# Designed miniproteins, single chains, continued (3): the designs that were tried, part 40

Each design is a single chain, and the fold is of that chain. pLDDT is the mean over its residues in the fold that is shown.

## One batch from the design tools (miniprotein)

Design m9461
Fold by ESMFold2-Fast:
Structure m9461 (fold): chain A 56 residues (1-56)
Amino acid sequence: SSEASRLMIEKGMSVLELVELGKADDQMKKNAELFNYQLNSKKPITPEEYRKIWEG
């Protein structure tokens, strides 16, 4: 759902920003791969998946 993307923006941090800064760690890269997998399958990420990304 669009909610997941909105929550990422409202947190003030995104996978794209971390990658651009070169600050993505191994855990973030792993979560980013899952997130991109969802996007590539055209499935919206769930709020729970989003929380896992930010909780680390």
Scores: mean pLDDT 56

Design m9462
Fold by ESMFold2-Fast:
Structure m9462 (fold): chain A 74 residues (1-74)
Amino acid sequence: TELLIRLLEEAVRLLEEGRSAREVFEALLARHPDLTPEQRTLLQVMIHEATVMRERGVPLEEIRERLIETIEKL
């Protein structure tokens, strides 16, 4: 749970820097090579959701809060 929250915070920061969803996913996989297949799948889904929310004009702080709440409910 804590690892996934930290990964989302890193993902939101990279998206804020203007990186694509693919670039963010690849960067996080490189930094966290020990992620399980399940964690990688969840990370990919969360990056996708963050990208969709960003495209809809949701502020990055709101995106961060919503994704953290989603992980905490898992």
Scores: mean pLDDT 79

Design m9463
Fold by ESMFold2-Fast:
Structure m9463 (fold): chain A 97 residues (1-97)
Amino acid sequence: PSTAEIYKELADWTVEKAEKSKDPAEQAAYYYIASIFYREAARLTGDEELEKKANELYEKAQKLIDSAPDKTAFQKKFDEAVRKISKEVEKKVRELM
């Protein structure tokens, strides 16, 4: 697979994880990471639809962050989720290569 195909697969997988999450901070972290992967795929391919998906997912993450009643607790959970997801992504990349 191409690097762009790997980024798309990672983005799709990360969106699935976001949709299954019941924690708003974890869901925001997954949407944020998916937006980065779609943006990289868009950059490599010039695909405007992938850029649009990246923007939509970034906005979904931001809306969850903005809606948090306790910003400090939310940020802590978000940071923990990002760290955990980064390890999951490393494992997933090995499966796709």
Scores: mean pLDDT 85

Design m9464
Fold by ESMFold2-Fast:
Structure m9464 (fold): chain A 60 residues (1-60)
Amino acid sequence: VEELANEIAEEAKKLAEKYGAEKAREIIAERYGEEIASLSEDEANYVSDKVLAALDEGAK
């Protein structure tokens, strides 16, 4: 889960830097939404928290 969370967060940050937070969030949801939904609630929350932090950092 940590490895997956870090991969998605890194991609989210790069996308937010290029396209802004809203577009980056949309792209991440399209690419990883089902994968995240297949995780346990705790795991999904962990991934979501990391992704949100990365989006904020990338977009400001």
Scores: mean pLDDT 78

Design m9465
Fold by ESMFold2-Fast:
Structure m9465 (fold): chain A 65 residues (1-65)
Amino acid sequence: VTKDVAAAIRAIGVGIEAGVKVEVEYKDGKLVIKITVRDEKGKKAAEKIKEIAKEFGHEFEAYYE
């Protein structure tokens, strides 16, 4: 397992625990980790996922409804 896959697995795990959808896209040698945030629980999950993406040098996008 590469560090890229490890980052994706950790982000997906945080999303599952928070009950939010996490999408992972590969672009230009980096992962783009995307999450849809609707409530406060989703906002906290987004912050954790953002930290994971930053730690592994990947991009993070959050969509707020």
Scores: mean pLDDT 75

Design m9466
Fold by ESMFold2-Fast:
Structure m9466 (fold): chain A 60 residues (1-60)
Amino acid sequence: GLKEEAYKDAYEITKAAKSKEEAEKKVGEKWAPILQSLKDVDEAQELAEAIVQGMNDALK
């Protein structure tokens, strides 16, 4: 689903990034518009949490 795709994508972008700042920019450019398009606050929150978890796991 979208949440699993967001996690994996955020993880892969962060692993491939040259810096944390580059990772945050690339993830934000792709996923911020999607998050803003979601009408369901709970769905947006779950997606945002999946993105953050993917980035954190990539930095582990």
Scores: mean pLDDT 83

Design m9467
Fold by ESMFold2-Fast:
Structure m9467 (fold): chain A 75 residues (1-75)
Amino acid sequence: KERLEKARELLEEAARAAEAGDKEKAAELIVEAGLLLEEASEEEVEEGKAELLALPAEEIAEMARAGVEMLEAKL
């Protein structure tokens, strides 16, 4: 459960960063949360970050909030 709690915290921070317009920080935090949950490779992590940076900040914030809700349901 410790990993789920940490991932939730990272996604909450990512949502705040995206709402503040800091897309790069938001993408890094989302990727870090995903890495804690899934153990993705470095290559997959970089591809995911690039895809997130292509999205508007509002969509990145929505993705992060959806992740928080999903993890809260498991906690």
Scores: mean pLDDT 74

Design m9468
Fold by ESMFold2-Fast:
Parts: C-alpha cells; structure tokens; sequence
Structure m9468 (fold): chain A 76 residues (1-76)
C-alpha cells in the first residue's frame, strides 16, 4: 500500500527532524535511513506515478540516503 508506506516514511522523517533538533544526530541518521528504505521499497509504484524509470529512482534515493547520512555524521 503506497499510501501507508508514504505515511510511515513521513512519520519517520518527522521523528528524524525532531531528533536532529534535539542534537541526537545518530538517532536522526537511523530514522532518516529507515524512511528512505521505505521509499526504496515503494520505488516501483512511485516511479510509475512520476513517469520515471524505477532503477533511476532507486539510484537517486540511495544517493540521497548516502548524502544525508554523511551530513548528519559530520554534525555528530
């Protein structure tokens, strides 16, 4: 269920933002990574809606995960 997956990803992103605001960068990284992993699981459905290749979307999501993990690790 795409809607349920997007809801869960949004919940995790909100928690990640809260953790980051509290200075809990390790927790923020874990929560953000989980949110991106959920989006990766829904990548085929998201790609169909966006009119893009699912492998391209997965690659971009993985790149964004790596970039965000690096940024949060630098803050820790």
Amino acid sequence: DLEETLEEAERLFKKAIEAKAAGNYEEAKELFTRAIELLLEAADELARLAGVDPETLRRRLREERERTERLLEEKA
Scores: mean pLDDT 80

Design m9469
Fold by ESMFold2-Fast:
Structure m9469 (fold): chain A 66 residues (1-66)
Amino acid sequence: MVTAAELAHRFNSGELSPAEAARLLFGLPEEERQKAIAMLPASAETKEALARAKDEAEVERLLSTL
């Protein structure tokens, strides 16, 4: 299972596309998903939007703006 720290690191280093990161993030347990979002280089507003996102497409869209 991918950890929150691993997902955040791989996305921030450009190893994961927004689509890949969105898929992995949505597959995480809620606690790990929140931890991963907190580690992203995003505004508090964007992090709240990511936490409230209902589907992978919305997460992918938000991540692609980073």
Scores: mean pLDDT 79

Design m9470
Fold by ESMFold2-Fast:
Structure m9470 (fold): chain A 70 residues (1-70)
Amino acid sequence: GAVEEAKELLEKGEKLIEEGKKLIEEGKELLKKAKTVEDVARGIGLVLRGIGLIFEGELLKKKAKELLEK
């Protein structure tokens, strides 16, 4: 049913958001300690990937809310 589907989407969304937050933190720490251009590129890449996961997770949570509103 819609409640069960919404719960699955919320759980998936929350996992993606938490993973994204961890990648952003890892990227920020790498940028703070960066000694080379490669370190900077890796740090930026982690932050961008983390942002992407957070947006994907928020989209899943939005879909869950839409299922519960119907």
Scores: mean pLDDT 86

Design m9471
Fold by ESMFold2-Fast:
Structure m9471 (fold): chain A 116 residues (1-116)
Amino acid sequence: MVKLVESGGGTFPAGGTVTLTGTATGPSKGILGASWYRQAPGQPPQLLIAGGSIRAKSARPGFSGSIEGNTATLTLSGLEPEDTAVYTFEAVVAAEIDGKLRLVGVTGEGVQVTVV
């Protein structure tokens, strides 16, 4: 089974930068697409990045995304207290199942970012 390993969460100062990563393991042959979402306390989920690097129109400048092989990265720069949220990662990965390439959707568990 494909697994997503997420890292980079924690507590960060306002004005700082944080880098979150999601890495696909197991039978994964690469990440083909990645979307990043945030859910702040009391707010609905908000799309930040689609297709690995395309910033959503509602996301502020300072969010950027990239994909390299089995790793998707979200960078948050110019951190604001309002960036305190759980950040979730959804990926479409190429995986080999029964000797055939399949596209598998996988969702990460979420990474807490707190800005003080």
Scores: mean pLDDT 81

Design m9472
Fold by ESMFold2-Fast:
Structure m9472 (fold): chain A 67 residues (1-67)
Amino acid sequence: SLEAEVLLALGDIYEGLANIAYSRGDKETALELYKKALDLYEQAASLGHPEAKKRIEEVKKKIEELK
């Protein structure tokens, strides 16, 4: 669906911003942005987006690394 595609794309944007924050040593901002990406990917998955599950697994690993 278009909604699932938009949600995945927004998640990718937030994950990209989180990666930039992380590379700069701002772990707190990175964690917040990864969590926003996770919420968007979970919404995309609930709407049946086939790529969302892999995005969720990748972002969850990054969140665990920052705890």
Scores: mean pLDDT 88

Design m9473
Fold by ESMFold2-Fast:
Structure m9473 (fold): chain A 57 residues (1-57)
Amino acid sequence: MEAGRRVARRLAERGLLTDEQYARLMAARSPAELGDLFAELLEGGLRLEDVRRALEE
């Protein structure tokens, strides 16, 4: 959950998330909910490569 929140912050800092998408990710209360939200974003056009780079930063 903490790693997912760090990724969400880094993606938002890079302009890859809207304020609404970022707020939804930060409001997630479980790892499963956070994972489902990330899966929806990947299906919606977020690139796995961008997520991977955010994990490395």
Scores: mean pLDDT 76

Design m9474
Fold by ESMFold2-Fast:
Structure m9474 (fold): chain A 65 residues (1-65)
Amino acid sequence: MTKEQLEALAEGLANTLSILSPEEAKKVIERLTKWAKEQGIELKVEPGKSVTLTQGDHTVTVPIK
């Protein structure tokens, strides 16, 4: 996956998490974390702060608004 694709994914995730309830966000994060691990992507979410995706040498951090 390119850095630009990681940025697009992180932005989409941050936007989605900003509109979900805490319970819905937790379920989405769990599903996406499993998917990301299968793709060799490390997903880290700091609730109300940021989403960070890491794949190889590419790291992208996007704030949750």
Scores: mean pLDDT 78

Design m9475
Fold by ESMFold2-Fast:
Structure m9475 (fold): chain A 55 residues (1-55)
Amino acid sequence: SRELLEASARESIAALPELRRLAEEKGVPAEAALGILLAEAEVGGLGEEARARLA
């Protein structure tokens, strides 16, 4: 349902600060960690589903 997709997206966004902190600890750019998160969301079908809901 749309509510479940919105909740999932909210959880992903909420994780961004922790990913940024881990990226700093590991010495990698935050953009790299964000790129991995986006790629995982796309593989999981979240990107396609979100686009369908917005259309």
Scores: mean pLDDT 59

Design m9476
Fold by ESMFold2-Fast:
Structure m9476 (fold): chain A 107 residues (1-107)
Amino acid sequence: SEIEKLIEEAVELLRQLGASDEFIETVKKLFEAALEGNDEEVEKYIEKLRDYAARRPDLLPVVQAVIDAAERMKEAKSEEEKIEILREFVDTLRGLLAQRQADDAAA
């Protein structure tokens, strides 16, 4: 339930960062694959996210954060490690949102 709550927090932050529903669904599927240790599915969804970043360069820092979190989660051996990775990921997204809001206010 803690993992599910952190993923829901990440989804809300991704929406605030301007990610599309399709992008968010891809992130959710990537994290599900990473939690299962499914290397083939992880690689597939990472490729889809890189294609998104090519079309949305404003989301490149978000895509990098997602890929980094997914790779770390795939390698994690305990639920506690996975929770810590997701907490760090949520904190990273909060930082990106704060930076975007500051940049938008300055523009």
Scores: mean pLDDT 84

Design m9477
Fold by ESMFold2-Fast:
Structure m9477 (fold): chain A 57 residues (1-57)
Amino acid sequence: SNEEALAAYNEGLELLGLGRYDEAVKAFNRALELKPDYATAAEYLKKAKEAQASALA
């Protein structure tokens, strides 16, 4: 549902802010599974993946 997608998206934002990039990626992926047209979640997923890659480099 839209409410569950929003909850997953908000969880992703919190995790991203905490530097928990692996968990943020999972949360944003969940938001997109619940709402595939969730453009903002897709944008932040990209940012979380880039942050994850940078942290591992």
Scores: mean pLDDT 85

Design m9478
Fold by ESMFold2-Fast:
Structure m9478 (fold): chain A 91 residues (1-91)
Amino acid sequence: MKELEKKIEELEERLKKLLEELAKEEDPEKRKKLLDEMLELQEEAARLVIELEVSKIEDEEEAKKFREEMEERFAEEFPKYAAATRAKLEA
């Protein structure tokens, strides 16, 4: 639990720094690289958040159901979010 919380905080700090760099970067190729790195870290952060929430559930069957529901929702929604974010920042 504490280790997962620390990893999430470290990823949030890296994401904040990448967003600041992306806002200042004018080179299209460098912006695309920063965006790809940002989306990769957001995916990692989301997976760690799911793991943290699962770790709070004491019942094994409830933990399994919650994990499956959250992973399915993430697999459906994250690619849509990534595509929309790329389209917005490519303009």
Scores: mean pLDDT 79

Design m9479
Fold by ESMFold2-Fast:
Structure m9479 (fold): chain A 86 residues (1-86)
Amino acid sequence: RPLSEEEARELAAQLYLAIGNVLDKLGDYEGAIEMYEKAIELAPDSPVAAQAYENLAKVYEKMGDSDTAEKYRKKAEELREKLGLA
């Protein structure tokens, strides 16, 4: 069967997460942030979004923004608990 619109969004979110991970490893922190934000927008209440929030926290920590990193870490933990992944 063709993918539902929701399944297609979740798959796209997974791809954006993967691209963000590559960009983070290359040191393109701005590009990584953009890709993680796109993943969250496509699938906001998903395990992909929880991982994207955790990865955003790590990127902001590498950039020296520990306050923003802590906010995203908290967001990731809250979402993981909501999804039963904690």
Scores: mean pLDDT 86

Design m9480
Fold by ESMFold2-Fast:
Structure m9480 (fold): chain A 68 residues (1-68)
Amino acid sequence: MEEADRLAREGVEHYKNGDYEKAAELFTKAAELYRKAGREVHADALRQFAAIAYKKAGNEEKAEEFKK
């Protein structure tokens, strides 16, 4: 879980710096690790963050993949 937490924190920092596409990639990786660990609530939250980050990056197609 440390790796997933680290990726999520790095995603937040990139998001704060306006690097939305990188933030979305990091949130997506963290979500996959939480999903594999059976942490569905955390995985879903990070997928939502990835969708928001992709929207801010102007990548609406990728943002739609994470809406659920």
Scores: mean pLDDT 79

Design m9481
Fold by ESMFold2-Fast:
Structure m9481 (fold): chain A 75 residues (1-75)
Amino acid sequence: MSEEELEAEVRVALAVMLYTIAENAYKQGKKIENADEIIKKLEEFASWAREQGREDDAALIEEYAKKVKELKEKQ
């Protein structure tokens, strides 16, 4: 595994974790803490993945960012 591959895997894993935290808060009727920071981090990870030519990873992370935005809007 190259450093670039490891960085991609870490960013995807973090994106999944950030989305899971936001979704769990929403499902429990709790405010999503740091929602704007989570969205910003997801958008940064997606941008990085796209710059690396990792289109599928970028699309997945962008979808998570969109879902967090939708959950925030519903609060």
Scores: mean pLDDT 83

Design m9482
Fold by ESMFold2-Fast:
Structure m9482 (fold): chain A 62 residues (1-62)
Amino acid sequence: FREGEVVRAKEDITGVGAEVFVLPKGTLLEILRVYSDGTAVVRDLATGRVGLVDLSKLEPAA
């Protein structure tokens, strides 16, 4: 995964870090930043909400 990539939640996700949020399975997300620990900052394309999630719970949208 890379910054600017559009991805999909492959399961319901609880975001971790500074804010807690739930993203339903199938939610389309933009990757804003990837970290070496296997997490990413993502933006929900429908709501504009930003949060930290595990990369293992994301899949390519294409």
Scores: mean pLDDT 74

Design m9483
Fold by ESMFold2-Fast:
Structure m9483 (fold): chain A 75 residues (1-75)
Amino acid sequence: SLVDELIEKIREELAKQPLSPRARRVFDELIEKVKKAKTLDEAIYILTDFLLRHRDDPEVRRVAEIALRIAEELK
């Protein structure tokens, strides 16, 4: 599914990013939420909400913006 493709691409991006252990745990929780999405649009909503909730965390925000871009490119 497109959601499975999105998850794989996000995991590839996370693997090459210099993230703290704290930020990696935050993204692991995000991946578990995205796995429950039934459509790409639902996954994009989850990513958008995640970005808004972590807007004051520059480490998380930077990589979350990349993840959202990946999701939008899969449309």
Scores: mean pLDDT 86

Design m9484
Fold by ESMFold2-Fast:
Structure m9484 (fold): chain A 95 residues (1-95)
Amino acid sequence: SHMENVKRAEELIKKAFSGDKEEQIEALREALAHPDPEIQLKAVETAIKSPDEEVRLEALKAAARSPNPQVRRAAFEGADKLSEEARKEVLEAYR
């Protein structure tokens, strides 16, 4: 059931990327606040693949503030692959 819930959440987040930017950011923030760590990690992975730089940055900043250390690590690794400026903003959100 957990894998089915993760897949469904990932598909909904990906579909949101065709809509409004604010709605995409909100959907990713909700997924990152979900109690299931698999959904949180899928949200980070989905955010990194977003074509919108602002959506990627805002979602990764939210992930950096996660109480889950695996989610925070994924956010830092994702930001490091985007740009030096994005990495600095994500690290500042954590600190």
Scores: mean pLDDT 76

Design m9485
Fold by ESMFold2-Fast:
Structure m9485 (fold): chain A 83 residues (1-83)
Amino acid sequence: AGAEAGAAAGAGGEAAARGAREGNAAVAAGGAIAAMGAAIHAELAGDAETAAKAAEAAKLAAKGAAEMNAEIAEKGAEAGRAA
């Protein structure tokens, strides 16, 4: 259970990183959510080490997704000012 949650968190983090590299905010956000879900699952399973690792992966994935969303919002604001 804990090992599976850790693997899921890692996969979520990888998906988020991939989404960020591809400029796909939805994929990055999806990966972050998956990693957070895995962290919660690991915590409920009583695997503190896996939960801690999953939480760190989720935090990094969420940060990446937020940075991409901020860039898109900033681009939109600049386009609006130019219009």
Scores: mean pLDDT 64

Design m9486
Fold by ESMFold2-Fast:
Structure m9486 (fold): chain A 65 residues (1-65)
Amino acid sequence: MLEEVLRLAEEVAELLEKQGEPVIGRAVREYFTAEAEEAARAGDEEALKKVKEQAELLLEKAKKE
């Protein structure tokens, strides 16, 4: 789960960088990394799943641009 969230965050960041938004891409990567690591540290599997769903939604929105 954690690795999947980190991979999704990286993919979103790369897409945003290609669109000319490297600052936003970095902010997105930092946000999802922090949220996923905090959920993993707390052992909160549901929180990790929600973070993954949020990253997937953001990836879909970035692709439609």
Scores: mean pLDDT 79

Design m9487
Fold by ESMFold2-Fast:
Structure m9487 (fold): chain A 65 residues (1-65)
Amino acid sequence: MQALDEAERAARLEELIAELVAQGLMSEEEARLAVRALEGDEEAIRRLGELLGIPEEALREELAA
């Protein structure tokens, strides 16, 4: 089921993001954008790509996998 695969992947990524924030490697704002991007927020995907220097297309591909 596609929804279960997406939920499982999103949960793992959210866990990694939380660890990066706890270690001080990622800001709270970056973490919020990353979570919203995982939810399919196009504006968050764009903003996150700008902050990380990653092309929007490459970031979208990662989120779709």
Scores: mean pLDDT 69

Design m9488
Fold by ESMFold2-Fast:
Structure m9488 (fold): chain A 98 residues (1-98)
Amino acid sequence: MTKIELNGLKVKPLNPQSLEVSFSTKVTGGEGKELEYTITAENLETGEKIEKKIEGPENYGILEGLKPGKEYKITVEAKDKETGETAKSDDKIVKMPE
């Protein structure tokens, strides 16, 4: 059975409204040649979510429209379009600059 693992999740604010999310993907038992990623930023006060989809081989994305000074939970979900397997990263909390 194919296992997808998301490692090395890094989150860096670029400005008060944008952040860069990067990650590494490991695939066990398969090649993972057709991966789709969904990056989600959830506002911890409101529960509103901002999502961005990217396709492999890219493993980074820039999210825009965040609120200055607010905390977000950042999660990345990977989907192997060949197998239908999915995996989620660990959650990472980031506070946006003001």
Scores: mean pLDDT 80

Design m9489
Fold by ESMFold2-Fast:
Structure m9489 (fold): chain A 60 residues (1-60)
Amino acid sequence: SSLEERIAELEERIKKLEDEGVRTLLVEHDYEKVKEIAEEIKRLEKELEKLKEELKAELG
């Protein structure tokens, strides 16, 4: 897949996890699960930044 496609897929995944985290916190009150979701989002955000830097390097 292209680098742009991977970035778009990752951004969509992060958005879905953010929405899930809000529901888990406000509706389910599963604080352990909220922590897990938050850590996964942080990991994906780091990966996203790396891919964006790689894309910038390719485009000049």
Scores: mean pLDDT 84

Design m9490
Fold by ESMFold2-Fast:
Structure m9490 (fold): chain A 70 residues (1-70)
Amino acid sequence: SLEDLQKRIETLEKVRKLFDEAEKYIAEAQKTGDPEKLEKARELMVEALKLLGYDEETARRIVDEWLARR
C-alpha cells in the first residue's frame, strides 16, 4: 500500500541520516584519535541496522567487524 511505501521511505531516510552522522564521527575519530567519537559512530550504525530489521547483537557484530577493518 501507499502507507507501507511511505513508512519504508521514512525508515530509509532515518537510516541514511544515521549513517551520514556516523561517518562524520568516524572522520573526526581518525583525525583526533578520540575513542568517544568512534563509540558514538558505532552506536549510530547499530541503531541504523536495527531500523533495517537486525537484532541488537547481530547489528553490534556487523558494526564491530566494519570498524575493525579500518
Scores: mean pLDDT 86

Design m9491
Fold by ESMFold2-Fast:
Structure m9491 (fold): chain A 99 residues (1-99)
Amino acid sequence: SNFGLKDFFNLMIELNITIPKFSPEMIELLKTKLNMTDEEIEKIEGEVPTEEQIEQLVKAIAEKYNLSPEEVEGLREMLLRLRRGMRLRLEEERRKRLE
């Protein structure tokens, strides 16, 4: 496959799609393993992406990499699952702060 994690984050920057705040360890990994700049990391750090933004990302990846319909569905399911996990994590963190 020609699709890489760096390409994924570059598409997120182009589409103004963000993910919730990275840990310092994750920031270091993005810098050392993906050669991302502080500016690029700041552009992708933000709110949990909307379902519409996930669909935009899926379409952009599908068009750029000529994904089959089955690959598109698998990617959509994976990204929606990751989004659900992000939302649950933030909900748990919010709940813990109220205790």
Scores: mean pLDDT 76

Design m9492
Fold by ESMFold2-Fast:
Structure m9492 (fold): chain A 60 residues (1-60)
Amino acid sequence: SAREEELKKAIEEFVALAEASGRIVEARIEYLKDPSISEEELEKRIEEILKEQKERIKEI
């Protein structure tokens, strides 16, 4: 039913958001541990994570 499909999509979107958040936290931790990583590199990694999240949501 449409209601079941909407619920499934909402859950999948939430999971995608949660996973992206976790990856961003991991990227920030890596940045704090490794002084060779620039702020620009961190920003690019976050942009890539957010892009992947947007692409995943479009597939839902």
Scores: mean pLDDT 83

Design m9493
Fold by ESMFold2-Fast:
Structure m9493 (fold): chain A 60 residues (1-60)
Amino acid sequence: MTEEQLKAVADMLEKAGFTEDAEKIRKAVEEGNLKEAQRIAFEALSDPEKADAVAAVANG
């Protein structure tokens, strides 16, 4: 996953109300830890509630 894709996921999570997950992804990206940022993003999107909320934001 690219840095731009990780930032996009963080933006969608923030809009969906998952601000803490968004901040963790952004911090990891800023620190150059793309592996950790990707892990956090994948973990968040593996949660059905978070995945559905992100999909709703993307389609709304």
Scores: mean pLDDT 81

Design m9494
Fold by ESMFold2-Fast:
Structure m9494 (fold): chain A 70 residues (1-70)
Amino acid sequence: MKEIEELKEEGDKAYEEGNYKEAAFYYDLAEGILRIVAAVKGWSEELEKKIEEFREKAEEAKKLEEEKKK
């Protein structure tokens, strides 16, 4: 799961820098990879929570990007 941590770090850095489009991109990638992991290893409560966290982070970043474009 090192790839997920790296995507989170990149997304968090982009978010802190105000690069919300890039942050959303990294969070969306992390969610996608976690869904693939769930397909291979099976669904778990831990995976569901982590998928939900990245989905929420991506949605928040997308909203902030829309606000920024005004």
Scores: mean pLDDT 79

Design m9495
Fold by ESMFold2-Fast:
Structure m9495 (fold): chain A 73 residues (1-73)
Amino acid sequence: MEGIERAKELLKQGKYEEAIKLADEGVKRYENVDPKLAALFLSVKAQAYLAQGKIEEAKELNLRAAELQKKAQ
């Protein structure tokens, strides 16, 4: 499946910049058509930021992912 599995694979490989770029593309593509999938991409981006030590940015991304999950009810 699509970009989300690729983004997860990039995280496992330590390719954080590529994972972030792909996650941003996924959020933009799916935000209004599949908010649950967009939230998964935001979670990937948050994990990449945490791995890079960007804790505050990761917190903001996790809050945004939670908001998209509520919208997807």
Scores: mean pLDDT 82

Design m9496
Fold by ESMFold2-Fast:
Structure m9496 (fold): chain A 69 residues (1-69)
Amino acid sequence: SAAEEAAERAERYGALAVTYGAQGDDERARKALLKAREAAEKAPESEGAWRSVEGARTALRQLGVEPPE
């Protein structure tokens, strides 16, 4: 389903954002998080996609990376 595809895509980009953040690449981390958000926005009914975006956002803040708003 579109919701499942959005959740999978958001999870992958969220994980990528955290990986870049852990490496100190703040710009690529923010870009990856924006792509995760784009996936969630295309299927706004996908709670899984939005949970992945929120989880990645929280993880980036813990790594000292300011997430895009």
Scores: mean pLDDT 81

Design m9497
Fold by ESMFold2-Fast:
Structure m9497 (fold): chain A 119 residues (1-119)
Amino acid sequence: RVPKIAILGGTGSGKTTIAKEVYKTLTKEGYRVSLHTDEETVVVENPDVILVEIDPSLPEDLILFQLEDADLVLFVKSPKTSEKTRRVVEELRKRGLEVVEVESIEEAIKAVKEYLKKL
C-alpha cells in the first residue's frame, strides 16, 4: 500500500512551501513521489509516497472525507489557524489518524522521514 501524507494548514500558513520542500527532499533521496498542491501537480507511476495539500476553505465534512485514507497528516501551525481547522485536527485524532503538528520545513521533513522508516 502506498502511504498518503496530507498537509493541512490555514491559508498563508506556508503549507504549499512545506509540501514542495518535502517533495524535493524525498525525491533527492530516491523516493518516487506524487505531489498535489494548489500551485502544481506531479504524478508519477508506482509512487512510493503520495503528498497531498488539503484546501482548508472546503466544508469540514469534505476535508474529513478527503483525509479518511491518509496515513499521516502534517498540521502546519500558524496564528491564522481557524476554529474549523482546529476542529478538523481534533476529529482526525479522535478517529485514530496520526497527526503531527509542525512549525517549520525541517520539522515537516523529520516527521515524514520518521513515518517512512516505520514502514
Scores: mean pLDDT 80

